# Designed miniproteins, single chains, continued (4), part 2

Each design is a single chain, and the fold is of that chain. pLDDT is the mean over its residues in the fold that is shown.

## One batch from the design tools (miniprotein)

Design m12039
Fold by ESMFold2-Fast:
Structure m12039 (fold): chain A 90 residues (1-90)
Amino acid sequence: MKEAEELLKKGEKALKEGDLDKAIEYYEKALKIYRELGDKEGEARALEALGEVYLEKAKNGNPEYLKKALEYYVEAGVLRLELAVKKVLS
């Protein structure tokens, strides 16, 4: 988990520095690791981060990325609802 968490931190730093493409690269790598590990909480965080970066791309003159941002946010939201339901039923 340390590797995926470190990739999220690198992505956050890249996003804060305005390097949106580098942020996407780090977040996609983190997403892949979380998916391989079956870490649904980590997967949701990485998907939310990707949604945020694509939303920033859309705001910065690329409105075509709004659909991509929405797709990531929806996938993350579904995972968060699944996790919340599982926690309540346990």
Scores: mean pLDDT 85

Design m12040
Fold by ESMFold2-Fast:
Structure m12040 (fold): chain A 70 residues (1-70)
Amino acid sequence: STTVDQNKKVLDFLVEEGVISEELKEKLIEFLEDPENLAKLQEEGAKALTEVEGVDEELAKKIYALLHLD
């Protein structure tokens, strides 16, 4: 599977655990489908996720730790 497919599974898990909403999951999937945003994550780390509405610094760190960027 692709990096996008793996990250969708991670986000599904975070919804199941009550960490994020379904709406936020959709926004994060859209963010991660943009190759420029994936490059930002690789260069800048977790802080790039704070560009997504509803993601604060602590949530960004939690999501980033579980993302597949390979």
Scores: mean pLDDT 79

Design m12041
Fold by ESMFold2-Fast:
Structure m12041 (fold): chain A 62 residues (1-62)
Amino acid sequence: SAEQLARGFELLDGAADLSEEEIQRLGETLGRAFGLTPEQVAALAAARTAEEVKALLRQYGP
């Protein structure tokens, strides 16, 4: 839903001090929470920045 996507973006926007690995774990967790496929979740886990995770969530998410 749009509410889930907005909440995910709020978490990522608050993530200025997170490491690359922490951002990837957050993206993977959000992908699973949104009901994305294992392939799409793997793409999120390969993301290196919060902006890349946000772009993938916009593309794949609700």
Scores: mean pLDDT 74

Design m12042
Fold by ESMFold2-Fast:
Structure m12042 (fold): chain A 64 residues (1-64)
Amino acid sequence: SEEEAKELLEKAEELEKEAEELRRKARELRETDPERAKELELEAGILEGLAGIYRGIARLLLEK
């Protein structure tokens, strides 16, 4: 379960990094393509939510 928790935390970190990159890209596109910027912001929000779920599960696994 500690190994499982580590894998979930690694997945959460990957999702958070991807979300940060999407938000950065969205900021760059706000003036030239506001609709695409909004899509990227929505996708980033979904990834952040999923990362939160993985972190929550990892916490439960670590507390046994």
Scores: mean pLDDT 87

Design m12043
Fold by ESMFold2-Fast:
Structure m12043 (fold): chain A 78 residues (1-78)
Amino acid sequence: MKEELEKIIEETEKELREELLKLGVPEEVAEGAAKAVRDNVRWWGEVEGATPEEAKELGKRMRKVVVTRARDKKAAAA
C-alpha cells in the first residue's frame, strides 16, 4: 500500500512538472507547484488515510486545476 502510494505521488509530481514546463511555466514555479500537489496527495494518503485509488484521483483533480490556471494565465497574457 505505502509503496503504491509513493509511486502515485512521484508520478503526479513528475507529470505535473513536465506539463507545466510544456506550457512555458518557469522551472522554479513548475517545480514549486508540482511539489505542492505532491505534498497534498501525500498528506491525503498518509494522514487522511486515502486509498491509492483515492490519492490518484485527488492527484488528477489537483493537476487539472493547476494546469487550467496556467493555461488561463497564458491566454490572458496573450
Scores: mean pLDDT 78

Design m12044
Fold by ESMFold2-Fast:
Structure m12044 (fold): chain A 98 residues (1-98)
Amino acid sequence: PKLLEEIKKISEEILNTDNLEEQKELAKKMADLIFEIDKKTKDDDDPEIRIEMAVLINIAELVRDPNTKLTPETLKKMAEAVLEAAENLIKLLEKEKK
């Protein structure tokens, strides 16, 4: 799915920059795309897909929470988790392809 590929690309961009403001802007875009994917997959009741979506949604919520201290270390850890979950979701959605 195009949105998961975009999420993966943005996660890789966060991992490859040391500029905190760029990391924050990329993380906001990543969170927006995650919520868009959630709207498209809300009717999917595959438990493996729901687990990976829960990981993505939790990270997107942390990015949008003003009480979350977004440091470069935290943003890179979030990006790594998003990249892994996005890759797992791509594989799971390919298996569901009719």
Scores: mean pLDDT 80

Design m12045
Fold by ESMFold2-Fast:
Structure m12045 (fold): chain A 77 residues (1-77)
Amino acid sequence: SMAEARREEAARLWEAGDRERAVELAAELFREGLLEKGVPEELAEEARRELLAVADDPEALEKVALEFGERAAEALA
């Protein structure tokens, strides 16, 4: 799938040391996923911005993704 191909591209960029581009691509995929589920664009864009802000910290990236996943679930309820 296109999402799987772009996720694999992000992984390759990360392995190559291009963390900025890797996280930018991953954050865009996360934003698109939220929008596809009907999450408000403002919340989806906030999630993307926060992921970019912690691009060099894998633990923080996981925490931010989980937090916005929870906020998205609440917004869709």
Scores: mean pLDDT 82

Design m12046
Fold by ESMFold2-Fast:
Structure m12046 (fold): chain A 95 residues (1-95)
Amino acid sequence: PPTPEELQTEVDISMARMKAAVAKIAVERDPTKENYEALGEAYEALGETYIKAGEYELAAEAYREAAEYYKKAGNEEKAKEAEKKAEEAEKKAKE
């Protein structure tokens, strides 16, 4: 049976996914650098939530999405950080 901690993780993942979906709608309505940065931040948070859940492949995908949106926002520093987190998550997924 799921523990309270496992249930909290499931809620956190669902909330992070919802935040990413809302940010994506904002970008689709108005593709500004500010909205792309917010979308990148939402995917980075989703990646962090997946790391806590042990879902390393999903975390790597979320971090790659974050890097792509940070590049569109013109934030190359955050894009590089997200790419590094994706590579680290991918290594953990293969162990």
Scores: mean pLDDT 88

Design m12047
Fold by ESMFold2-Fast:
Formats: structure tokens, C-alpha cells, sequence
Structure m12047 (fold): chain A 56 residues (1-56)
């Protein structure tokens, strides 16, 4: 597994503002990735409309 101490050291090297930006980006990417993963598995994802392709 990943070494949590190395991750903590890398985060500590960032300014508070940079940490907040990365946290927000990480949250958005996680949400997008989760929805895409479920859609690729053929699961019905409520409210997920990939690029509106179905309604073009």
C-alpha cells in the first residue's frame, strides 16, 4: 500500500490555499470517476447524463 507518511509530507509542502484547491479538485474528480465507473458497468445511475448525448 501507499506510505501515508509520504502523502502527509507532500501535502505539508503545499500552502493552505493550494491544499484547499487540490481537495476541491479531488472531490470533483472522485464524483465524476464514480459516476463513469457505474455507467460503464451498465448500472443505472440516477441523474447521470454523460454530455447530454442521449438528448442531442
Amino acid sequence: GLDPARVAAALAALSPEQREILREIGEELREIGDKLHRALLGEEVEGFEPFGLYKL
Scores: mean pLDDT 64

Design m12048
Fold by ESMFold2-Fast:
Structure m12048 (fold): chain A 61 residues (1-61)
Amino acid sequence: AKEEKEKEKLNELKGKFVEAVLQGDVEKAQKLLEEIKKNPAATKEEIEEAENLLNLAKEQS
């Protein structure tokens, strides 16, 4: 399967998500997390890592 293409798209989403988290844009980060969850290449581990980053950003807010 061309799972590599899906992983590349996922990596871009993760990059934008991290950027939103670092900017303190929790709302945008939440929307990006939803996109990550919809990506078929996203593993449970990757989703958990993203959720942890978002939770840390929320605690800093």
Scores: mean pLDDT 78

Design m12049
Fold by ESMFold2-Fast:
Structure m12049 (fold): chain A 56 residues (1-56)
Amino acid sequence: KEELKKELLKAIGEILDAIGDIIEAEKKGDEEKLEKAKKELEKAKEKLKELDEKEA
């Protein structure tokens, strides 16, 4: 159970990093960086959902 919590915190960290990248890319008008950051966010969200399903 503690192992799963560590993975959840890791996934949350990845989500925060991706959000930061999105904000930075929007501020600079970098469409390529924005698209990459959005993909990273979606991957992190998917991982978080998978971990949540294993806990249920």
Scores: mean pLDDT 78

Design m12050
Fold by ESMFold2-Fast:
Structure m12050 (fold): chain A 65 residues (1-65)
Amino acid sequence: MVERVPKEGELSEEAQEYLKKAVEALKADDFDTGALYVEKAARIASKTMSGDEIGKKLLEVLSPV
């Protein structure tokens, strides 16, 4: 079973956890910590996703509106 291995075009569980922490930090008005977690998530996601796909997923998770 490979559910914990990211599919091509999907965020890994590790990247998703970092994005969740980024959202929590941003809600706490801690933009520096939020930015660090976004950077970590994007770095991990870059192993399996293009920059365009990463940008779209980050906007979806980080409350784009």
Scores: mean pLDDT 68

Design m12051
Fold by ESMFold2-Fast:
Structure m12051 (fold): chain A 84 residues (1-84)
Amino acid sequence: MDDEKKKSGDNNVKAAQAAARASIDSPRAGEVIRLTGAAAGHYYKAKELGDKGNTSEADKYLDKSDQYARDALALADADAAKAA
């Protein structure tokens, strides 16, 4: 697994988790939590596959993790803006 992608994936999951905590009282907090969980799950699967030397499949799961994390962040940001 590419170290740059692995670090980016970890940072994106952590950012989504922080946004989920910040948006806990948001009308869509459950959806942000669901997307954040999907991001984390795909990231851990990517790490497992990468550690086993399956870098191609690991990259695929990293891409999915990144997409879910970005979706969670966008949703949390939109709800925070509406609450202000």
Scores: mean pLDDT 75

Design m12052
Fold by ESMFold2-Fast:
Structure m12052 (fold): chain A 59 residues (1-59)
Amino acid sequence: MARTVEDRTDEAVARLRTEAGLSDAQLADEAVTRAALARFGYGPLQQELLLAELRRRLA
């Protein structure tokens, strides 16, 4: 079944919190979050899409 950007963002956020140990403040830092996503193997386009969704949720 196809996954939405929202579902993919939920999965990525869970990994950032549990595997990378990022706080909410660190998740709001695009540079910190982008570096962690890159370490997890997310490509540049995926990083941009996930960061955009995260920013929308935090606004």
Scores: mean pLDDT 77

Design m12053
Fold by ESMFold2-Fast:
Parts: structure tokens; C-alpha cells; sequence
Structure m12053 (fold): chain A 64 residues (1-64)
């Protein structure tokens, strides 16, 4: 998931944070996404888009 997000243009630091959150809480609240977005210096809209992308990438990887 991390490597795929970076390949799709998500900064490595942001991709790591998103993957970590996704592993801890697959359905994070808007408050959690907002707090992470503020910490990483990105907009909530960008965070929501990249988090949704990470969920799709993870689902594809788990398709076995």
C-alpha cells in the first residue's frame, strides 16, 4: 500500500501516516482525518482524497 501510494504521487511521509492510521482505524472520524491533515500541513479535502485512495489500494492488495 505505502509503495503504491508513493508511486501514485502521495508524498512518502503522508503515505506512511495514512497507512498507519488505516491499520489502527479503518473508519476514522472526520476529526481524526482533520487532526492528521493539520499535522501534515495539507487540507482536509486532500487528506480525505488520499485516505480514500489508500483504502482502495489496500482492498485491491487484499483481493486474494
Amino acid sequence: VLERLVALGVPEEVARAIVELLERDPLPSEEELRALAERLGISLTTMRSWYALAQVVRAEAEEE
Scores: mean pLDDT 75

Design m12054
Fold by ESMFold2-Fast:
Structure m12054 (fold): chain A 66 residues (1-66)
Amino acid sequence: MTKEEIAQQIAEEEKVSVQVAQEAIDRNGTTEFNDIIPVYLPEKKLIIYYQVREDGTLEKVAEYKF
């Protein structure tokens, strides 16, 4: 799965623009299987953690408000 595809999925799930989702992913670097991707959404004051599953789907594993 590409960073662009992951950004689109996050944008749809969190109701933010694809650009905002891409900027969040770019701060975190890697998108390999079993990676945990921290998505920082400053406008929502949220940090959301997604895990990349073996089938290439994303699973929301944690959500923290700061």
Scores: mean pLDDT 70

Design m12055
Fold by ESMFold2-Fast:
Structure m12055 (fold): chain A 60 residues (1-60)
Amino acid sequence: MSLEEIKEKLDEILKEALAQGRLTPEQEEKILELLREAAAKYGVEVADELLDKIFEALNK
């Protein structure tokens, strides 16, 4: 999976979670899988940037 695909999938999950008013366990697992893939392929700093973006979106 490309970095852009990871970002797009994360954005879709976050938009769905925000629309639902909650993050489901299945959505949490998908987010963690995408972050692990980003860290493994593109480095921990890229995964950290994505994680910060997730926290910012969820803390609105």
Scores: mean pLDDT 78

Design m12056
Fold by ESMFold2-Fast:
Order: C-alpha cells, then sequence, then structure tokens
Structure m12056 (fold): chain A 62 residues (1-62)
C-alpha cells in the first residue's frame, strides 16, 4: 500500500470506532481531516448533514 491508502484505512478505522461509541463529533472531525488530506471536493461540497449520513453508513456497514 502507498501512503495515501494507509492514511485512508487508518482514518476509516478511527471514524468507525468513534461512530460506534456514539462520538459523532469526533467522527466528523476525523472525516473532514481525511478529506482535507486527500484534497477531496467533498470537503467543500458536502455539508455537515451529508457527512453525518456517511458516518452512519460507516457504523452500519462496518
Amino acid sequence: FDEVARLTAEYSRRIREAVRRGDYETALRLLREMIARLGGELDDSAPEEVLRESLRGFAEGA
């Protein structure tokens, strides 16, 4: 794996753990940080509401 893949996997794991604990605020911060590091468009286009929906997907899908 390259550095980007490793970072994404690490953040995904931490986000899922935070969501499972009901710590959505921490999960949202981690998600935004991951997107920012990847230079993703979702950081600008995805409002907090959409990000929260994605986080719930992590909890249900993990």
Scores: mean pLDDT 66

Design m12057
Fold by ESMFold2-Fast:
Structure m12057 (fold): chain A 67 residues (1-67)
Amino acid sequence: MEEKIKELEKRIKENPNDAQAYADLAVAYAERGEFDKALEWYTKARELDPDHPAVAAAGERLAALSP
């Protein structure tokens, strides 16, 4: 999990317009129970590309993991 988050952060640093990386990072934080951070990254992904399939998938995953 930590390693995956680090890889996704590196992807964003190399390509700040990678909506997939933002969406995947949101899911990674949600799976850790860090829902505040998950929502923040999900919001960034939606602002960047709301129609991206990864953004829709992240939204569904966050909803499923929400208490």
Scores: mean pLDDT 80

Design m12058
Fold by ESMFold2-Fast:
Structure m12058 (fold): chain A 83 residues (1-83)
Amino acid sequence: SARDARLAALRDELEAALAAGDAAREAAVIAELRAEGVDVLELEPAADRAARRERADAAGLFMEAARAAGREALVVDRDPAVL
């Protein structure tokens, strides 16, 4: 569908913005994804290893809940060690 093509393009644009470190473009694409009804979880860089594990667990639960509900979801991880 046209919507599916748009969501795929927005995900590609988000990946490009994250790779470029373009925070303004990243925020704009995330806002468009949310406007399209996509649940977006934004993760900031982890301060320590325990925070990193908790973030990973939270991301997993978020994606599993979205899948169980039949919702479109995306996790944006800004940790340089993950990107």
Scores: mean pLDDT 79

Design m12059
Fold by ESMFold2-Fast:
Structure m12059 (fold): chain A 64 residues (1-64)
Amino acid sequence: SAALAAEAEAALAAARAALERGDYTSAQKHLVQASRLLDQLPADHPRRAPLLRELLELGAEVNA
């Protein structure tokens, strides 16, 4: 749904902001929430693939 996509986008934005502050614990929590929300989106949802790419990019930064 549009609401789930918006919540996932907000969680990813919160994760990015946490990373910019060096708050890796909060960043990880936000990435887990975003992953959970993206799992609830249909595979063909137009926002799913772009948000998943952002999730993977931010996850790589946290684990670097």
Scores: mean pLDDT 84

Design m12060
Fold by ESMFold2-Fast:
Structure m12060 (fold): chain A 79 residues (1-79)
Amino acid sequence: SAEAEAERLEKEADELYDKGVSLLNQGKFDEAAEYFRKAAELYEKAAELSTDPERRQQLVRKAVAAYLLAVGAEIEKSL
């Protein structure tokens, strides 16, 4: 089902996000940014599969948060 697929994608994105946080804490800014971008893409895909507006908005917020962390990691590398 679309709901089951969205849940699977969110869980996969959560794992990628957690890996990104771990890499960020290690000062691996390029790798952290890549993992956050991958997480954001999967959250977006999960949101597209969700027909519940509240669920969709939650997944969109998670995608935006992941993108902001990716941008932040890229900025930190430049400092």
Scores: mean pLDDT 89

Design m12061
Fold by ESMFold2-Fast:
Structure m12061 (fold): chain A 104 residues (1-104)
Amino acid sequence: SKKEEADKLVDKGTEAFKKGDLDEAIEYYKKALELDPNYYGAWNNLGNVYFEKGDLDKAIEYYEKAIELDPNNFTAYLNLAKVYEAKGDLEKAEEYLKKAKELA
C-alpha cells in the first residue's frame, strides 16, 4: 500500500537522521510526504531534522503541520515546547509543554 511504502521511506529517513545525514533524512521524509501528505509522523520528523540543523522557524512550521493533521499528537506539542525554549520564548514553551502533558 502507499502507507506501507511511506512507512519504509520514513524508516530510511530516521536511519539517516540517526547517522547525522540530515539532508538525506529530509529527502526521505519529503518522498514519504509525496506519497502521503497526511502522514503527520513525517511532518514531525522533518521538524526534528530542522531543529537539529538550528532552523527553528522551519522546525516550528513542520511541527505545526503535524499538529494540524493530528491535534492529539503530544509528541509534536512537546517538540514545539523545546523549540520555543531554544528561541527564548519561555511563555510559549510553557503553554505547549502543558498541552503535551494534557494529551499524554
Scores: mean pLDDT 89

Design m12062
Fold by ESMFold2-Fast:
Formats: sequence, C-alpha cells, structure tokens
Structure m12062 (fold): chain A 56 residues (1-56)
Amino acid sequence: ASAGQAAQAAAVLRARGVAAEDVTPELVREGLKEAGIEAPVDERTAALVAGFLRLA
C-alpha cells in the first residue's frame, strides 16, 4: 500500500479507537476496506499505519 493509503487506514483505525501498538495487518486490511481501498497488506504497511497513529 502507498503512504496515502496507509494514512487513510490509520484514520479509520483511529476513529475505531485502535492504538498504534495494537495494529496488525488484519486490522489494516479492514481499515482499507472501509475506505474503499483494495491493496495487499504486509508487515511494512502495518508498521507505517502504526507510525501514522502515533503522529496524530
């Protein structure tokens, strides 16, 4: 997933009250699906989403 897609997933997970330390690839996939985005999710993407959750 791109950085923009990861930021959108982070926004969805933040709205759901997910903490950065609780982020998993499965949660990121669900967040992307809620945003209408289809993208493969790997550990790097999950780490990027967790990073966005820590920043804001």
Scores: mean pLDDT 78

Design m12063
Fold by ESMFold2-Fast:
Structure m12063 (fold): chain A 85 residues (1-85)
Amino acid sequence: SLSPKKVTVKEGDTVTFTATFPQPASEVKWYKDGKVVATSTESKTTYPLTIPKAKVEDSGKYAASAIIDGKLVTTEASELTVEKA
């Protein structure tokens, strides 16, 4: 799962998305509008993506994928809206 599912912040705010998987994952990738923006090789069930000092261009759809027991698992997309301050 991915939380929050929809969030609106102002420029300069810090926003954190948290991806939670049912089993320890590997090869975790974070996506913004279908493009890879972060990766993790650590094996755990919870993965944060922190966007410090958000910019309007950080607005978009965020998702995470992982390999669990050799199978690709992808979260639902979450929406971030960053408003100009």
Scores: mean pLDDT 78

Design m12064
Fold by ESMFold2-Fast:
Structure m12064 (fold): chain A 69 residues (1-69)
Amino acid sequence: SVQALADELLQKGKEAFEKGNYEFAVAYYRGALALDPDNAEAHRMLADAYEKLGKTEEAQKYREKAESL
């Protein structure tokens, strides 16, 4: 199902994040959000990954989106 695929992508993103592979984490989280665009937790995780990459404006945008959901 689409939800199962979204959950799998979030899990892969979390694994990448824990390993310090923040660019891969961003790619996986963005993939999950393409399938489940209103997932507030996924927006927060994406914001955290962007913050680790020093992309402060992107991090702020996704953090604000999470708060609006």
Scores: mean pLDDT 88

Design m12065
Fold by ESMFold2-Fast:
Structure m12065 (fold): chain A 87 residues (1-87)
Amino acid sequence: MEELREELRRAAEQAMEGSKENLKKAIDYAKKGDLKTAEIYSVQAMMLATAASVAAWLAGDEELARKAIELQKEINSETTKAINEAK
């Protein structure tokens, strides 16, 4: 069980990093006026943040799960702002 929990925690951390990278790309493409590409990266960022929250919860890491949920809120807020500012 301990090894599986460590693997899940590592998977959650990797998913969060991937989510943050996709969020940066979503914002960058939105600022360039490429709203379709921005939407694709925002969806990927959200999917990764959701996977991170599930993996963290299964690992019993409530703080990491909370951080993943906060990242989901940040993705929604930041992508909405960037897309609206690009109009």
Scores: mean pLDDT 85

Design m12066
Fold by ESMFold2-Fast:
Structure m12066 (fold): chain A 64 residues (1-64)
Amino acid sequence: DLEKLMEEATRLLKEIEAARKAGKPVPKELLERLEELKKKLKELAEKEKDISRKIALELWVIEL
């Protein structure tokens, strides 16, 4: 489910930013999971038939 993958990626980004702001090391597991989600979202964007949704997904993956 695309929406669940985007929610998970958003949550991971918030955790990474919170750790950085607190001066804590970012767990490697969070960075690895983010890369996995980025890859899955890119694959979904390639299969997306709606041009507007495809562009939104591609831009979102670039910003990750």
Scores: mean pLDDT 75

Design m12067
Fold by ESMFold2-Fast:
Formats: structure tokens, C-alpha cells, sequence
Structure m12067 (fold): chain A 60 residues (1-60)
């Protein structure tokens, strides 16, 4: 099980990133708490890399 988390500068960016992750990985649990987005699930190495990329884009 993979767990990835990131904290964003704004709630708007956090929400957008959470929506993108939920759409890309419907099998994973995406949680939004304040400005922090967490993705938990059985992700392959490729899927984990993709999720990390989406999280990093949101941090900009």
C-alpha cells in the first residue's frame, strides 16, 4: 500500500489536486484535510510515480 501526501498554499489548489487524483486513481482513497491532500491505496510503482507528479504540480 502506497501513501503520498502534500500540503498546498491554498485550499483551491488542494481541492483541484484532490479531484485530479480521485479521477486518475478511483481505486485509491483520496483525503482532503485543510490544505493537505493524502492518497492511499494499492498503487503500482508507475501509478505512485504519476500520483507524486500530480501532487508536485499542485504545490506550484
Amino acid sequence: MKELTATFSSLHTAIGTAIALAGEFPQAKVTLKGNTVTVKGELSEEEAKRAEEILKRGEG
Scores: mean pLDDT 79

Design m12068
Fold by ESMFold2-Fast:
Structure m12068 (fold): chain A 80 residues (1-80)
Amino acid sequence: QAAYDAAVQTAAAGIKRLAEELGIRPEEVLVGDLTVTADSATVKIVLHPERPLTPEQRRRFEEGKKQLAADVEAAAIAAA
């Protein structure tokens, strides 16, 4: 399924970028849920940090998570 494949690829790339921006390992940023339907795609991103995050890292995570979710949805819709 092209939409699902696009969503998965976009999520994987976004997770790597987000982890790099936060200065944490990619495995600390997990996909909790990825759901693709005919008209939407949603992704839930979960942190399992090895050390406590700073307030700045937490703010950046929240912003990056919103952008990643938007990118995943746009990619899935464009590929459908």
Scores: mean pLDDT 77

Design m12069
Fold by ESMFold2-Fast:
Structure m12069 (fold): chain A 75 residues (1-75)
Amino acid sequence: SAITEEANRRVREALEAAERAAQEGTPEEAMKASRDLVAIAREAAARSPSAATSGVFLAEAERAQKRIEEIVAAK
């Protein structure tokens, strides 16, 4: 559906931004981008019309949250 396609695109763009910030940015930029990714993925899950679609976005948010934990541990 268009909602799923748009949500998936937003999550993918946020993931790419977080990965780029982790490679090229400051620790503060990497942290912000990862937090943005978690928020975007959780928002996508909350607005999803089906449990299956919501589950996919929640899994992406969980992966992003793990990245945040790794960045914090590296401080």
Scores: mean pLDDT 77

Design m12070
Fold by ESMFold2-Fast:
Structure m12070 (fold): chain A 79 residues (1-79)
Amino acid sequence: MKKEEAEKLKKEGDSLFKQGNYKEAADHYWKAGELYKEAGDYRGAVEFYLNAGIAYLKSGDVEKAKEFNKKAEELRKEA
């Protein structure tokens, strides 16, 4: 259930990213990552946090990009 919701958010985020709506894409990737983490899929959550970081960086939000890279690194230690 939660992973299916996250896959929908990923699809929407990918579409937003292709359209250049990087901040909204990042928000979708972030939510997908949270759902994967809640489902115990830390590997998948890491990938979404990294995608969120890239999207935030492209949107000009360098601070959030650094935050999500740090979240991914910390979670990767548990994966």
Scores: mean pLDDT 84

Design m12071
Fold by ESMFold2-Fast:
Structure m12071 (fold): chain A 80 residues (1-80)
Amino acid sequence: SDIDLFRQMADQFGVDSTVYRIDLEALYKMQTMSNDDAIKYLNELIDILEQFLSEITDPEARERVQDLIDWLKKRKKRLE
C-alpha cells in the first residue's frame, strides 16, 4: 500500500527526503490527469499523508508532513 511505501522511505531516507519525493511524484502524475481525476488523486494522497502524520512523534518531521498536506490542499482548491 502507499502508506507502507511512505513508512519504508522514511525509514531509509528520512522524512524530509520522503516528503520531497512524494511532492515531485504528485506533480508529475497530475500533469496528465483531468481536473476531476487530479482532485480524486489529491483526496486519496491527503488521506494517506494524514494517516502517516499520525504515526510521527518528532515535531520537526510533523511540521514537514503538515506543510505538504497544506500545499496539496491548496493545489486541490485551485482545481475546484
Scores: mean pLDDT 85

Design m12073
Fold by ESMFold2-Fast:
Structure m12073 (fold): chain A 83 residues (1-83)
Amino acid sequence: MPSKEELREEAERMIENARRLIEEARKALEEGDKEKAIKYALLAMFLALVARVLADLAGDEELRKEAEELFEEAKKIMEEAEK
């Protein structure tokens, strides 16, 4: 089983990637590319969920909260793009 340190590092990587995808989703939404916005938002939601699980396994409450916040942000972008 990975160490708690390795789990935390992987969660941080997933969070970083989720943030980048959220920025891409926002840009796509501003440009009127709803399909691209939905795609990037969905990928960001997936990475945020994975990060939350990894953070929970690592016992990192702050990182878990950060992942939950990113999930909700990506979900809002997806819901806005679907309108």
Scores: mean pLDDT 86

Design m12074
Fold by ESMFold2-Fast:
Structure m12074 (fold): chain A 74 residues (1-74)
Amino acid sequence: SLAEEVRAETQRILKLVDEGKFDEVEKLIDEQLAKAREYRAKGDIERALAWETVAAIGHMYLALKKLEEERKKK
């Protein structure tokens, strides 16, 4: 289901952020946003919003992790 796919991708992104794999996270977010744009073009707003939400969560956690690492470096 869409909910299962969204949950799986969200968990994958969070794991990669925790592992410091920032470039891989950015690539996955770009792929999710591209997928969301395709759904919007087709009028599938529900799926578009779902993937945009996953990407937004990914960006938020990535930003927080980068801020944490930056603070450690002073």
Scores: mean pLDDT 83

Design m12075
Fold by ESMFold2-Fast:
Structure m12075 (fold): chain A 81 residues (1-81)
Amino acid sequence: TQELVQRFQDGLARAIRGAKEAGREKEALRLAGEAVHALSEGDWEKAAEYLERLAELAEEVGDLDSAEELREVARELRELG
């Protein structure tokens, strides 16, 4: 849905911002780019996997709110695929 796509985009942007503040921007951008690429190819499972990896990075830098949202979006993507 449009709402899920918006939450995906917002979640990526927030997680990248948090990772940048912790000096891990390059890793966050790589994971976010992989998630976007997978989504563009219709690979919902792979997109969810990269969101879960980005959530792990968010958790490592103490951005627990972003980690929770990314995991929620990943679950919804898996349910659609």
Scores: mean pLDDT 86

Design m12076
Fold by ESMFold2-Fast:
Structure m12076 (fold): chain A 67 residues (1-67)
Amino acid sequence: SREAAVAVLTERLREFGLSEEEARRLAEEIVDLLEQGKGREALELMQERGVSPEEAERMLVAAVTEL
């Protein structure tokens, strides 16, 4: 579900040092991009916010599994 994907991304982004609000907002934006088939843009956005390419890919796989 969308809610489960947002929840898993929010928790992982918090582990990277984002606040709960920042993590949730970013997670929602990432899930919106994934639902639109914009996986590359989702990866680019995560990297812009400081997530490494390797971790961004792992987080996106986890989110897609929950969708």
Scores: mean pLDDT 83

